# Designed miniproteins, single chains, part 95

Each design is a single chain, and the fold is of that chain. pLDDT is the mean over its residues in the fold that is shown.

## One batch from the design tools (miniprotein)

Design m3318
Fold by ESMFold2-Fast:
Structure m3318 (fold): chain A 78 residues (1-78)
Amino acid sequence: LEEMRERGEKLLAEAFSSPNVEAAKRAYELGKIAAEGSDDVEAAVEHFLRKAREGTPEERDVYLAAAGGAYIAYAEKQ
């Protein structure tokens, strides 16, 4: 649980260091919502991380923020 929070914070710190911090903040909120509605948070995180790897550099930071948000929401829910 603490590890999930720490992983989420690290992903968010990386994403929010990008020039497009507002898009990253929105993705963070969407990631939290996805995790709250999901019975399989790891699948949601893997989905976002896969999109980060396959996407453009601009999309990468957005999907890293979404993955971070999902981890944070999961830690908060437990």
Scores: mean pLDDT 73

Design m3319
Fold by ESMFold2-Fast:
Structure m3319 (fold): chain A 74 residues (1-74)
Amino acid sequence: SEAEEVLREHRRRSQAGEPVPDGKKAMSAAAGAALERYREMGAPKEALELLEKGRETGDGEYISKGHEILLEAS
């Protein structure tokens, strides 16, 4: 997922001592991209609402909860 990719890249850069982008900004962007993709796929409204929260706040917890609902719906 895009959120997982963002988290993985952020962790890689941090461990390598490279400059990392604002984690909240990167997370917000990943949540926005996931929201658009999942909205097109007809994801449950509850999952879309959590991803929207993740986009607004940059909090990875909302993205994780949104993905959990999607997995339960699968």
Scores: mean pLDDT 70

Design m3320
Fold by ESMFold2-Fast:
Structure m3320 (fold): chain A 90 residues (1-90)
Amino acid sequence: MEELLKEAEEELSTFLSKEEVEAAVKTFRDIYKLAEEMQKKGVPFNEIGTAMNQKLNDFIKTLPYEKQLKASEIGSRFFFEIALKIKEKE
C-alpha cells in the first residue's frame, strides 16, 4: 500500500502543487481505508466501487480543469491496484 501511495505521489508531484499533492495522497488513503472498512462489513464490491469513485470524483473537482484528466488517470490506476488487493482477500 505505502509503495503504491509513494508512486502516485511521485507522479502527481510532476504537475500538481505541493498542497494539491498532499490533498491527493490524503484522499487516496481515505479511499483505501473506506474500501477496507466496507469490505470488512461485507458490503458488495459494486457498492464499494461506487463509494470509492464518488470520493475520487469529489477530489478531482477541486483541481484546476487542466489538471483533472491526468489526476483522474492516476487515481484510476490506484483504484485498479486497490481492487486487486481487495479481490486477493476474497
Scores: mean pLDDT 79

Design m3321
Fold by ESMFold2-Fast:
Structure m3321 (fold): chain A 90 residues (1-90)
Amino acid sequence: MIRNSLRIENVPEGSTVESRVINNGSEPSLLSLYINGELVDSILVRPNSSGSITIRNVPEGSTIESISENNGDIPSQISWFINGELVSEI
């Protein structure tokens, strides 16, 4: 099992935030989205597939963390979009 995470701070109030994951591995990946340390959503991303979680109306000063956990050895790619613009990627 391999895990990677991407964290962003200082999200403006009312923003739409999207976390995308690309799973290029042979095993499923679980994408989980946290706002201020609280789990808000999770999706299972199948092998050789992609998925996303979108949250609207993010509170001012929020810290957002995306965690991908893959059952294989290949880490999933994580990207952050704020109001439709790519802001961070791992």
Scores: mean pLDDT 81

Design m3322
Fold by ESMFold2-Fast:
Structure m3322 (fold): chain A 66 residues (1-66)
Amino acid sequence: SELDKAALALKADPSNAEAHKLLGRLFESRGDASQKALAVLAYKEALRIDPNDVEAATKLQELLSA
């Protein structure tokens, strides 16, 4: 699955900000409250790794404002 691919990428390189953003997008697409919480955590990790990532920051703001 796409989720397993993202998880494997992070297992190989936990500092891969793009893989964390991919996880965030995948969790968002599933649409329930628990998946939204996981999306928030994924985008937070992407932003922790790359604080200048405007895409991750924007997605995090959108999820937290809902």
Scores: mean pLDDT 78

Design m3323
Fold by ESMFold2-Fast:
Structure m3323 (fold): chain A 100 residues (1-100)
Amino acid sequence: SSVEEEVEKKLKEAEELFEKFKKEKDPTQQISLYFEYVSIMNEAIKLLLKNKDYEKAKEVLEKAIEYLEEASKSKNKAVQQLAKDAIEGFKKLLEEIEKK
Protein backbone atom coordinates (compact mmCIF):
# COMPACT_ATOMS: atom_id res chain seq x y z
CA SER A 1 0.00 0.00 0.00
CA SER A 2 1.04 3.66 -0.35
CA VAL A 3 1.22 3.93 3.46
CA GLU A 4 3.56 0.91 3.60
CA GLU A 5 5.78 2.48 0.90
CA GLU A 6 5.90 5.83 2.74
CA VAL A 7 6.74 4.09 6.05
CA GLU A 8 9.53 2.03 4.40
CA LYS A 9 10.96 5.22 2.85
CA LYS A 10 10.93 7.00 6.25
CA LEU A 11 12.53 4.00 8.00
CA LYS A 12 15.32 3.95 5.38
CA GLU A 13 15.90 7.71 5.87
CA ALA A 14 15.96 7.20 9.66
CA GLU A 15 18.53 4.37 9.36
CA GLU A 16 20.78 6.57 7.17
CA LEU A 17 20.47 9.44 9.68
CA PHE A 18 21.39 7.13 12.58
CA GLU A 19 24.49 5.89 10.70
CA LYS A 20 25.54 9.54 10.18
CA PHE A 21 24.82 10.22 13.87
CA LYS A 22 27.15 7.37 14.97
CA LYS A 23 30.01 8.74 12.80
CA GLU A 24 29.49 12.44 13.67
CA LYS A 25 32.20 13.98 15.89
CA ASP A 26 30.73 17.48 16.28
CA PRO A 27 28.39 17.60 19.34
CA THR A 28 26.05 20.19 17.79
CA GLN A 29 25.71 18.18 14.55
CA GLN A 30 25.17 14.96 16.58
CA ILE A 31 22.23 16.61 18.41
CA SER A 32 20.81 17.87 15.08
CA LEU A 33 21.06 14.40 13.48
CA TYR A 34 19.52 12.82 16.58
CA PHE A 35 16.47 15.15 16.42
CA GLU A 36 16.03 14.47 12.68
CA TYR A 37 16.16 10.72 13.36
CA VAL A 38 13.57 10.91 16.18
CA SER A 39 11.32 13.19 14.08
CA ILE A 40 11.24 10.75 11.13
CA MET A 41 10.68 7.75 13.44
CA ASN A 42 7.73 9.56 15.08
CA GLU A 43 6.28 10.31 11.62
CA ALA A 44 6.54 6.63 10.62
CA ILE A 45 4.92 5.49 13.90
CA LYS A 46 2.07 8.04 13.55
CA LEU A 47 1.36 6.86 9.99
CA LEU A 48 1.18 3.22 11.14
CA LEU A 49 -1.09 4.07 14.10
CA LYS A 50 -3.42 6.15 11.86
CA ASN A 51 -3.57 3.16 9.48
CA LYS A 52 -4.31 0.87 12.52
CA ASP A 53 -1.25 -1.24 11.64
CA TYR A 54 -0.42 -1.99 15.28
CA GLU A 55 1.81 -4.98 14.45
CA LYS A 56 4.12 -2.86 12.27
CA ALA A 57 3.97 0.02 14.77
CA LYS A 58 5.20 -2.40 17.47
CA GLU A 59 8.07 -3.61 15.24
CA VAL A 60 9.10 -0.01 14.43
CA LEU A 61 8.95 1.01 18.12
CA GLU A 62 11.08 -2.00 19.15
CA LYS A 63 13.67 -1.11 16.48
CA ALA A 64 13.66 2.56 17.54
CA ILE A 65 14.25 1.53 21.17
CA GLU A 66 17.30 -0.55 20.05
CA TYR A 67 18.76 2.47 18.19
CA LEU A 68 18.01 4.80 21.12
CA GLU A 69 19.75 2.36 23.51
CA GLU A 70 22.89 2.82 21.35
CA ALA A 71 22.39 6.61 21.46
CA SER A 72 22.07 6.41 25.29
CA LYS A 73 25.72 5.21 25.33
CA SER A 74 26.85 8.45 23.61
CA LYS A 75 29.65 10.49 25.21
CA ASN A 76 27.46 13.53 24.53
CA LYS A 77 25.52 13.86 27.81
CA ALA A 78 22.69 15.84 26.15
CA VAL A 79 22.15 12.99 23.65
CA GLN A 80 22.36 10.41 26.49
CA GLN A 81 19.55 12.16 28.42
CA LEU A 82 17.39 12.77 25.32
CA ALA A 83 17.75 9.11 24.32
CA LYS A 84 16.77 7.87 27.80
CA ASP A 85 13.67 10.12 27.78
CA ALA A 86 12.71 8.94 24.26
CA ILE A 87 13.16 5.27 25.27
CA GLU A 88 10.77 5.79 28.21
CA GLY A 89 8.18 7.45 25.94
CA PHE A 90 8.41 4.76 23.24
CA LYS A 91 8.14 1.96 25.84
CA LYS A 92 4.95 3.54 27.25
CA LEU A 93 3.49 3.80 23.73
CA LEU A 94 4.44 0.15 23.05
CA GLU A 95 2.60 -0.93 26.24
CA GLU A 96 -0.52 1.02 25.15
CA ILE A 97 -0.51 -0.68 21.72
CA GLU A 98 -0.12 -4.13 23.32
CA LYS A 99 -3.20 -3.48 25.54
CA LYS A 100 -5.44 -2.87 22.50
Scores: mean pLDDT 83

Design m3324
Fold by ESMFold2-Fast:
Structure m3324 (fold): chain A 101 residues (1-101)
Amino acid sequence: AEEAAELMERAIELQKEGKYEEAAELAEEAARLALESEEALEAVVETALKDPEAAIEALLEAIRRGSREAGVLLDELIRALREQGKEELAEEAAKRTREIL
């Protein structure tokens, strides 16, 4: 749980720094660990919700690189964004995911 959330936090930081490849690699690993338990998934989604635009960009790049786990994590983040009333951001993320997959 904590390890997966820390990887997502670092991925968000790298994405904001313009280190897109490194951000995608950490987002991919965070997604892989997040899917190992409900606790890990919740922790990673909560971390991504603190900076959802950067988290979405890192996850979309991980999906483009072939991460199925990043796709599942992004679907969970989209669900959480809708629950928070961030419908426009959720719809844009869902549209961009459909264009890749």
Scores: mean pLDDT 87

Design m3325
Fold by ESMFold2-Fast:
Structure m3325 (fold): chain A 62 residues (1-62)
Amino acid sequence: DKCDYVEELWNDPNVSVLQFVEEVSKKFNLPKSLFIPALADLNLGRITVEEFKQKIKKIVCS
């Protein structure tokens, strides 16, 4: 299940945000460019870590 994979990977304390994006992109054959706006917003403090997670889930689970 795509959503279960995203949740498990996100909850792994050894996985950084950048590694999370890399693994999700590779696992589901999605271009990294889909994640750049959310990463930029997170890096600039415009969204929370939880909001970032929800944005990635929407991209993967749709």
Scores: mean pLDDT 80

Design m3326
Fold by ESMFold2-Fast:
Structure m3326 (fold): chain A 88 residues (1-88)
Amino acid sequence: EPPASEEVRRRGIEEIDRARREALRRLEELRKQGLPQEVVDEAREEIDRLARTSKEAIGRATTEERVRDIVEATKAEMQEIVDRAEKQ
């Protein structure tokens, strides 16, 4: 497995930041459509905590594959957080 370089980790973090911005934008649209502010705030906090934890995990990752796995898992979990909020 290719070792995780600083460049690979940086790109992974950038992907997580992009996914976070997209998820937060979608939550804002749901709020405009009538989703309660408290539900939006809870989902935002969960997304922010997930992003922080995932970036820390990328910092500790030793392989490029591990960085990729963390990024994909984080994107999927952010999507689930948004989907769960929408159903409330």
Scores: mean pLDDT 88

Design m3327
Fold by ESMFold2-Fast:
Structure m3327 (fold): chain A 60 residues (1-60)
Amino acid sequence: SDEVERLRRQIDELEAYRKNLREELAKSTDPEVKSRYEKQIAFTDRLIELLRERLAELEA
């Protein structure tokens, strides 16, 4: 369905974004910058979890 395809696309985009954030965190030496990336990664992780749960409900 369009909804399932849209959710899969959103999850893929967020996973790519998270990978980029982790790469930037690994390159960062500034504690404030590192803290911001860590918070953004944590937020992105929670969004991915929520979307995966929604996808599982629709595919059940």
Scores: mean pLDDT 88

Design m3328
Fold by ESMFold2-Fast:
Structure m3328 (fold): chain A 60 residues (1-60)
Amino acid sequence: SHMEELRKKREEAEKLIDKNSPGYKRLQRRREHMLRVAREGAEKLGDEDGIKALEQAEKI
C-alpha cells in the first residue's frame, strides 16, 4: 500500500538523521509542545472527543 511505502521510506531516512542534531531535537520539542497545548485547550473546553484524538496521535 502507499502508506506502507511511505513508512519504509521514512524509516530509511531516519537512519541517515543524526538524532542528536539540534534540528531533530527542535522538531521533537515542537511536537511535544503542540500536543501539550492542544491537550490543555481540549481539557479547558471539556472536549472529550478532542482529548481522545490527541491520545491516538501521541501513540503514533
Scores: mean pLDDT 72

Design m3329
Fold by ESMFold2-Fast:
Structure m3329 (fold): chain A 67 residues (1-67)
Amino acid sequence: STLDQLRSYLTQALSGLKGVSWELDAASESATIYAPDEALKEEVEKNLKNVGVPEELRARIKIVVKK
């Protein structure tokens, strides 16, 4: 399912990043990633690209800097 794919990719992309958290929304089949600052947001985007997240799944992922 879309949620299982999101969970798999996010686990692979984000497992090495401290201070980054994420959640899945089952109703919208989307994910939100919370980064503590802009530098970690850039690392998240780089890691998503490096693990090869498909374009259609990347469109379902929102990255937010949490304050």
Scores: mean pLDDT 84

Design m3330
Fold by ESMFold2-Fast:
Structure m3330 (fold): chain A 80 residues (1-80)
Amino acid sequence: AIIKIETEEGTTTLEFDEDDTLLDLAKKLVSQNQQEVAYILLHTLVSNGYKLDDKLGNLEDGTYEAETALGKATVTFTKT
């Protein structure tokens, strides 16, 4: 399963576990010194109605957009 994060600064592609929550993934990104990517991911999905404790495997495949303090962001979920 894959998350693609697109911003003005570039594109980041992440693999995720369907059993991880949005918060679990964000914590993993912070531990890898990817705090801005974690912020963009959290802000974009929360702005689209998702919760920090929602499991990533329960999110719908598709594209989510938001305006963030770091500019416009697009997050795409693909589970297969």
Scores: mean pLDDT 81

Design m3331
Fold by ESMFold2-Fast:
Structure m3331 (fold): chain A 73 residues (1-73)
Amino acid sequence: GGFDESERLMERLMEKYGDSDELRKLHREKLEAIRRLAAAVQAGDAKEVAALQEEIKKIDREIDKLREKKKKE
């Protein structure tokens, strides 16, 4: 869907023009988790959906911490 394609485009742009290898890695991990989440939702696997939502939240927290650190610099 559109979200998956948008995340891939953002990942490629970050790989080419991004300021941080760690940020690019976290966005890649988030993209993989989002794909798995979409599949779990379609399958009706509530347990897997909950686990993947927590994984995405963890990745988002790490992305936010890196972005906040850059703002302080």
Scores: mean pLDDT 74

Design m3332
Fold by ESMFold2-Fast:
Structure m3332 (fold): chain A 86 residues (1-86)
Amino acid sequence: SSLLEQLEALLEALETASVEEALAQLRALRDALGKSDDPIAQGAAARLGSVIDWIESNPDLPAARQLSLARTFVADVLRELRAAAE
C-alpha cells in the first residue's frame, strides 16, 4: 500500500477506535514511516511521534479530546503528503 493509503486507512480506523487502539495504530504507522528513506515520510513519522507523546503525557484528558487530536494530526500529515506529491 502507498503511504497515502496507509494514512487514509488509519484516519478511518480512528473514527471508531478507543484511545488504546488509536495509540497502537499511531505507533505502528510511526515506526513504518520512520524506516523510510523518504524525508517526507520521516517528517510524518516525527509528527505522529509528537502526537503520541502528547496523548501519553495527558492521560487525564477526555478520550474524545485525545481521539480528536489524533484525527486532526493524521489529517494534517495526509494533507502535507498529498501536497508534496504534486
Scores: mean pLDDT 81

Design m3333
Fold by ESMFold2-Fast:
Parts: structure tokens; sequence; C-alpha cells
Structure m3333 (fold): chain A 88 residues (1-88)
């Protein structure tokens, strides 16, 4: 079903995002350290945590509108996943 495909694409995007963030972890950690040194305060949460919170909020909003926009959401997720795979 379209809903099953949508859930599969959500999981694929989450796994892909996790791999990309892990690949770029050293750069992200370095930037966070520089911010702590400049501001004297640790960040409230990591860039990874912030990203996944926003991604989950987006998925929830997409689920609420799925009956009307499901095909468009599937096409958008497939395009994003294909584009992100080029950075692996």
Amino acid sequence: SMREKFLELQEELKELAKKLLEKHKEEAERLQQELVEVLGMPPEKSAEESFFERLEALFKKMEEAFDELGEQYIEALEKIIAELKEYL
C-alpha cells in the first residue's frame, strides 16, 4: 500500500541521515567545541538530536495530511533520499 511505502521511505531516510551525520561527526563536534569556547556554555542539545526532532515533527505532519497529499509526499521523499545518497 502507499502507507506501507511511506513508512519504508521514512525509515530509509532516517537510516541515511544517521549514516551522513556519523560520516560528518568530527566536523559537527569540532564546531560545537568552538561554540562552547566562544560562548562559555554547552549547547542544550546536539545538532543530531535537533535534526531528528525536526524530522520526526515533519513526518508526523505528513501523516496527518497523508490521505490528501500521500503521493506527493512519497515522490518528495524518494527525491530527497536519491539526492542524499549522492553524498555517501
Scores: mean pLDDT 72

Design m3334
Fold by ESMFold2-Fast:
Structure m3334 (fold): chain A 89 residues (1-89)
Amino acid sequence: MQVELSIEDASPESGRITVTARAVGAERVHVAVAIGLGGKPLQLFAEATIRSGETLTFTADVEGDALVEAVALGESGQLLARLRKLSRT
């Protein structure tokens, strides 16, 4: 796998979610994170491009339940990885 994605649940007291993406190999990877709050549709929250060996960490403070999706795309726009998680506070 050319990229590793993880999403960590918010703690009840912090309301914080963490998304981590790590690029492996020689490719550039475009990472996009979308969040949907309270049953709303996913909205783009953050995006960045990382290079081989780099790690991107994104944190968001949320109230209540949040649906989080992280997508990693290669240089030609090919889907490398996708991870979706419902985070509960």
Scores: mean pLDDT 74

Design m3335
Fold by ESMFold2-Fast:
Structure m3335 (fold): chain A 94 residues (1-94)
Amino acid sequence: MELTEEVEREFAPLVEELEAERERLLTESSREELVERARELIAELRRAGREAEAAQLEALLERALKEGDVEALGRLVATGLARLRLQRAVEERL
């Protein structure tokens, strides 16, 4: 929460841009593309040392695949991507 609040204060335009990308991703991506992107994000989070977040995303991906919930899959990918981009922006700032 604190990290998000600080980024929103200093990088409000970036946050708005990521929200727009999230909506676009949900409308333009196929199920197979969303699955591939989700797996890439999970692998990237693990490389960044974010094991808890990676495990959580992996569990959500498995559930979405089991239930055939493409919308939940899209939300998961968009959220993971936005989080990684915000994290990188904060790290580059420091």
Scores: mean pLDDT 66

Design m3336
Fold by ESMFold2-Fast:
Structure m3336 (fold): chain A 72 residues (1-72)
Amino acid sequence: MTFDEALAVVKNFEFPGANAHAKGAAKYALYHILVGKRRLTVEEVLEETDNKISEKEAREAIERAEAVAAKL
């Protein structure tokens, strides 16, 4: 998948989450799977959100992103 194709998928996909940061974390994780074929760590997701989500929310965001990527 190209950079532009991955950005289009991520922008148009609505993720469930407690707040905008949790939703953004799932989009961030999905983007890295689609472009880099790589699962992010909890620490990387927490760093990207400026630690505005919990470790539990970071794990859930990664799991949701992987589930979406597996169906693409």
Scores: mean pLDDT 75

Design m3337
Fold by ESMFold2-Fast:
Structure m3337 (fold): chain A 99 residues (1-99)
Amino acid sequence: SELDKLLSRISNLKRPPSEEEVKELVKALVEEAKEIIIKRVGSIDAPLKAEDFTDEELSELQSLVGLIELVHEITNLPLSEEEKELIEKILKVEKELTA
């Protein structure tokens, strides 16, 4: 997948990743999350429920959001409004699992 290729490239760099490489990584993480959501609920604009996803899909969404947040925290690069809205929707589902 494109995400696996980007992760491999970044891991093998002898230098810190560039801003463009970081942005491509965040975009790949966001697209992976969107694919899981669209597959289960048909649209990124649909309300999300924990019951709409398998345990494996929920774990993957949590991992993808965690990586996006970690990259943002380390690089301090701004997220787009669409990226923020998607992250907030996924985090809301995660909170339902822990409540």
Scores: mean pLDDT 77

Design m3338
Fold by ESMFold2-Fast:
Structure m3338 (fold): chain A 100 residues (1-100)
Amino acid sequence: MEKKLKEVEKILNDKSLSDTEKLQKIMEIIKELLEKKDYEAAKELAELLKKWVLSTGDKELQYSLGLSLENLSKYAESLGAEEVAKFLRELAEELEKEAE
């Protein structure tokens, strides 16, 4: 987890990346954690990503994160990770409701 947190912090502080590119890179890390069955780390990074997106004040980015987390929830469900899938779905619904 510590190594993945440092990777995420590096992405978030990279001024050469757009907010959309940062979102996509962090989503790929969460997907990798789901594939490795590191469900707690995946949940922690999803929550961190939510906090970052909310801090930007960008409602379009917030809505995009909601849709991305909804898709990731379906992927987690396909892996048999029902608890994580539910968590990601609830997080997505909250983000989409707050955006629009």
Scores: mean pLDDT 82

Design m3339
Fold by ESMFold2-Fast:
Structure m3339 (fold): chain A 86 residues (1-86)
Amino acid sequence: SEAVEKAVEFLEKAAEALLQGNVKEALEYLVKAGEYAAPVIERADDQSRQQLQQLEQQLFDAMRQGNYDKAAEYVRKLAEAVREAA
């Protein structure tokens, strides 16, 4: 769906921004990704929602630690999980 494609597009942009050290830009892209992903997550099964919640927690833990390479890896895993949840 267009919502899934847009969510994944913004997640990929967020990962690239994290790798470039542009944390503010990455956060703006993550907000946009969340807006498009919200209807997909609401329709997802319990297993898919649990996986997305775990990946989100791991992403923010990595960001709090300043490990932006690892944060970018979790953002890319979120993009894959959003595609699978759709």
Scores: mean pLDDT 87

Design m3340
Fold by ESMFold2-Fast:
Structure m3340 (fold): chain A 72 residues (1-72)
Amino acid sequence: MPLSDEELEALFGLVDRDGDGVIEAAEVPLLVQGLDLDLTPAERAALVGADFDTFRALVLPRLVAMRAAREA
């Protein structure tokens, strides 16, 4: 089951501290650590300068997998 857009928007807002609508390079490690995301270096690089749609496309599958693991 996918996360709600409201949950993803809240997460994006926490990462996009400047409110410019893109993710800063310095925020990617904090996002990965805070959400315990198992992302490849290429996926982490793709988050740099990502807008909300790109963020959603990269992060959502990992958050769904983590949620499923907690239910197992």
Scores: mean pLDDT 70

Design m3341
Fold by ESMFold2-Fast:
Structure m3341 (fold): chain A 100 residues (1-100)
Amino acid sequence: ALSKEEVERLLEGVTRFSDSIIDSINSNPNMTDQSLQRHVDSAQTMTDTLQYGIQQLGSDNPRVQQSRQSLQTMIDRLISQSSDNPDLVSRLNQIRSRVQ
């Protein structure tokens, strides 16, 4: 098992990477399907890390709350960008349910 400090660093990474993807989406509204698929894959991996963080630190931990908020915002933006791709929207909705 990881230490509390190691888990908090992983969640800080989730927050920073989620925020970076949000900035990328906001600066490139015409993102390709390939780029969207890569971001969806990243969202899935980051959601797995968030779930691990919740299990180790609890939902009330400030790093967990920050990571959840950034992930939720990123997933909502990805859903908006993927509206023409039902397979990506379906996958994103499944990921979103795990972040809530």
Scores: mean pLDDT 88

Design m3342
Fold by ESMFold2-Fast:
Structure m3342 (fold): chain A 79 residues (1-79)
Amino acid sequence: SNAEKAEEYNLKAQEALAAGKAREAAELAKKGVEYALKSTADATTYAALAIDGIGLAFGAALLAEKQGDKEAAELARKA
């Protein structure tokens, strides 16, 4: 389902962030948010998945800024 895909992408984004891979984390977090917004899950699950993805995207933007990757930071901020 879209909710399961959102959870999977959010988990992968968290792993990429922990590994210092800001660009990969930004792309994965963006996918997590996209699938969360397309999900037909209950309101609590929907909100939790979307908030998690947005938080991961924010973290990816901060990491990308520290690494000097302006393109990845911009990508993350648009998630």
Scores: mean pLDDT 77

Design m3343
Fold by ESMFold2-Fast:
Structure m3343 (fold): chain A 79 residues (1-79)
Amino acid sequence: SSISREAAKQTADDILKVGAEVEAELAEKKIRDILKDESEKLVEEQVKKLRDNTLKNYGDSGKVAEKELKEAEELKKKL
């Protein structure tokens, strides 16, 4: 490749971050369905947690979002 290593890394990271935003958006909709009978405050806290963790781990965003969804299902069972 004739491009610099830094430029290639930046482009790859930008693509992964866009993918993470899409994964977070889809998972947010699923959390709102899982917790639909719960308080708005609890829903907002779980949505924020999912978005923060999915975007922070943008290289593995799909797997992180799936883990957060499973944690929301387990939380619902304890309520």
Scores: mean pLDDT 82

Design m3344
Fold by ESMFold2-Fast:
Structure m3344 (fold): chain A 79 residues (1-79)
Amino acid sequence: LGEKAREKAEPYARKAAQAATSDEANEITRGFNLALEGAASKDIELAKKGADFMVENGKRAGAEDYARQAAEAVLEEAK
């Protein structure tokens, strides 16, 4: 369920975005939303694409650990 994935992952995604510049925060948020859509539709490939995008931008922002935790939470709910 997309709402449950959002609730579990949002705190980590928020921390990743807060550590980033405005541009990186926007890209982290886009990846998060894409991953949530994948989880809600049971599209594991879409969820993973969004999660990977979020982690990549989180790594550039120095917030890789938070981005990875958000990604793991979303991917677990996509199963």
Scores: mean pLDDT 79

Design m3345
Fold by ESMFold2-Fast:
Structure m3345 (fold): chain A 67 residues (1-67)
Amino acid sequence: IDDYVKQLHDYVKKAKDFKKKGDLDGYKKAYKQAEDYNRQATDLLKQQHPESRGIARAPVEDQYVAD
């Protein structure tokens, strides 16, 4: 699961880089992948120990790409 969280962070960073460069297509694609990894990480936490894990299920934007 830590690997999924790492990939989430990596894709959020890529999305920000694409947005800064003005590459909207790259931004949307990277953002979508970050969102997918966030969902997968949340699902894994829920399956293993929903009560013992506090990793946020919040939208990607609220965590990393918010203004």
Scores: mean pLDDT 66

Design m3346
Fold by ESMFold2-Fast:
Structure m3346 (fold): chain A 131 residues (1-131)
Amino acid sequence: MAAAEAAKREAERRLREEVRRGLLALLDEVLEKHPVAGPFRLPPDTSVLPDFLKIVPNPVSLQQIRDAVRSGEIRSVDEFEALVRQMFDNYLKYFDEGSYVRLAAEELRAVADAELARLRAREAALRAALA
């Protein structure tokens, strides 16, 4: 019993580590390095955007998402996608149509959606291999 339960726990740990690696690669190699990623890398500068927190009370940046993945707060592609969507929705709510930041958010969201679809398929394949 103990050996079979230990093997299952190890397989589940490996799945979580594979997902974590994929999410960090998406953040560091794709999203943060994208030409339009500048506005999303760090928390918003409230000295430049003094009303930002009135419109967006719970701001999210790529740095905060990375910290949540690294800490183990985010453990699945779905949990990661929820925070990434909140980040883009926050900027789309604050910035008007035709602004550079809004266009940048729409472009980076499309990139994120495509990569997240690939990671979700990989996570599903890894879960199927455990059954």
Scores: mean pLDDT 84

Design m3347
Fold by ESMFold2-Fast:
Structure m3347 (fold): chain A 87 residues (1-87)
Amino acid sequence: MVLSKEEILEEAEAIIKKVEEWLKEETDPQLKARLEEILKEIKRLYEEIKKSEDLEEMQRLYARIMRLVHEAAGLIQEQKEKEAAAK
């Protein structure tokens, strides 16, 4: 699927808000630190997309954002599974 710059930026903003929400809810210090690193990298990539005029570069940067948010989601899911197993 080919996304426009406008669509990529809109999706990236939604991802930033989602990761910020996860970070506010997280209490584990190690996971919180990793989510902070992921959020910082996503925000950096978002700013690079805003400055880019190359659609292929924007798509590569967005793919990196997608990998980072998928990693964050996986870490949160693993934490929830550990908490459920402890009950």
Scores: mean pLDDT 81

Design m3348
Fold by ESMFold2-Fast:
Structure m3348 (fold): chain A 91 residues (1-91)
Amino acid sequence: EKTANTLYNSGNYAEALKIYESLSKDTSLPLKQKISYGLKIADCELKLGKYKSAYMSYKSLLNFCKAIVIPSPLIDEAKKGYEEAEALLKS
């Protein structure tokens, strides 16, 4: 996780994406952490120019979040990313 965050912050989105995808497959993760990793996956896809993948990832996160109670900041970040990915996809 910390390594993936460091890679993301340094602009190495491709390697960060691989680590976040690996981390997100752990079924024993706390719900908030699973959502956080999903958000990071979508963010990496957006930064890599994979706009359709980012759009779908953010959309899936928002649909999942509608069914559960989670901290507002995670939902707000997902909404922001979804809107940005949708705009870029439609461009």
Scores: mean pLDDT 77

Design m3349
Fold by ESMFold2-Fast:
Structure m3349 (fold): chain A 85 residues (1-85)
Amino acid sequence: SKLEEAQKRIDRLEKEAERLLEELKKKVETYNKTKNYSDLLSAGELLKRLEDIKGELRRIAGNYPELTPRVTEVIKKIEERLKEI
């Protein structure tokens, strides 16, 4: 069903966000040690991609209100991990 496809899309976006968050953490840690501006720019690109993922998640909740609790959970997880970086 379209609802099942939407749920699988949320699962894929969550996995992608986890990968991007780990990359962001490494870039921030590297920048803190080296002060290399290229690492700061890369971190900025990763942050923009994470914002795009949150936007896609909100769009899914708009189309499938039943998935709002799941979308909210994933966005909250992304935001909480960003605060730790």
Scores: mean pLDDT 89

Design m3350
Fold by ESMFold2-Fast:
Structure m3350 (fold): chain A 96 residues (1-96)
Amino acid sequence: MEKEENIKLAQRFLAMAALSAGKSVEEAEKIINSKVEEQRKIAEELKKENEPSRKASEVSIRLLNGEKMPREELRKVEEEAAKVAEEVGKREAEKL
């Protein structure tokens, strides 16, 4: 459903923010399994780590607040966060 997709999208951006901040995939999964209120607090902390983490965290906070964001704006943040997440993902896969 639309509401479920919006929450999952927010969690996905929060996970990308965590990965961009240097957290592991396991830690990112733990964060997205947290309640929405805790996810909001974590996103605020991640804003302080680095630029990709900050951008992804800001998107996550807005989505958790029920804000409708333009696809173009989401794509811009996703592109930056995806570069970091993809690099981390490939590096983790190589260690498997």
Scores: mean pLDDT 72

Design m3351
Fold by ESMFold2-Fast:
Structure m3351 (fold): chain A 100 residues (1-100)
Amino acid sequence: SLERILELLEELEEAIRAGDLERARELLEEIEKALKEARPEILEALKEESATTQTAVLLRLIGELETLRILLSKPELSEEDVREALAAVEQLRALVESLL
């Protein structure tokens, strides 16, 4: 469910802001699993879009997830890392909301 992914993204933002990296990593794994399970819903939402637009949206989702994987793999986040991680969460939230 795309709505469930939005809930998980809100929890991820809170975990990142709190410096709870263990919780943030757990939530990222849940988000990645939920996005994989929601793939048919994502493709249905994009069915009337051009192949170029479909590819661009999917590549953006993958890119933001990759940014979060890299940042959250660190033992500690710098202030810059936190800002970058929060920006990636916001981009994912905007992308998922656009599919509702």
Scores: mean pLDDT 87

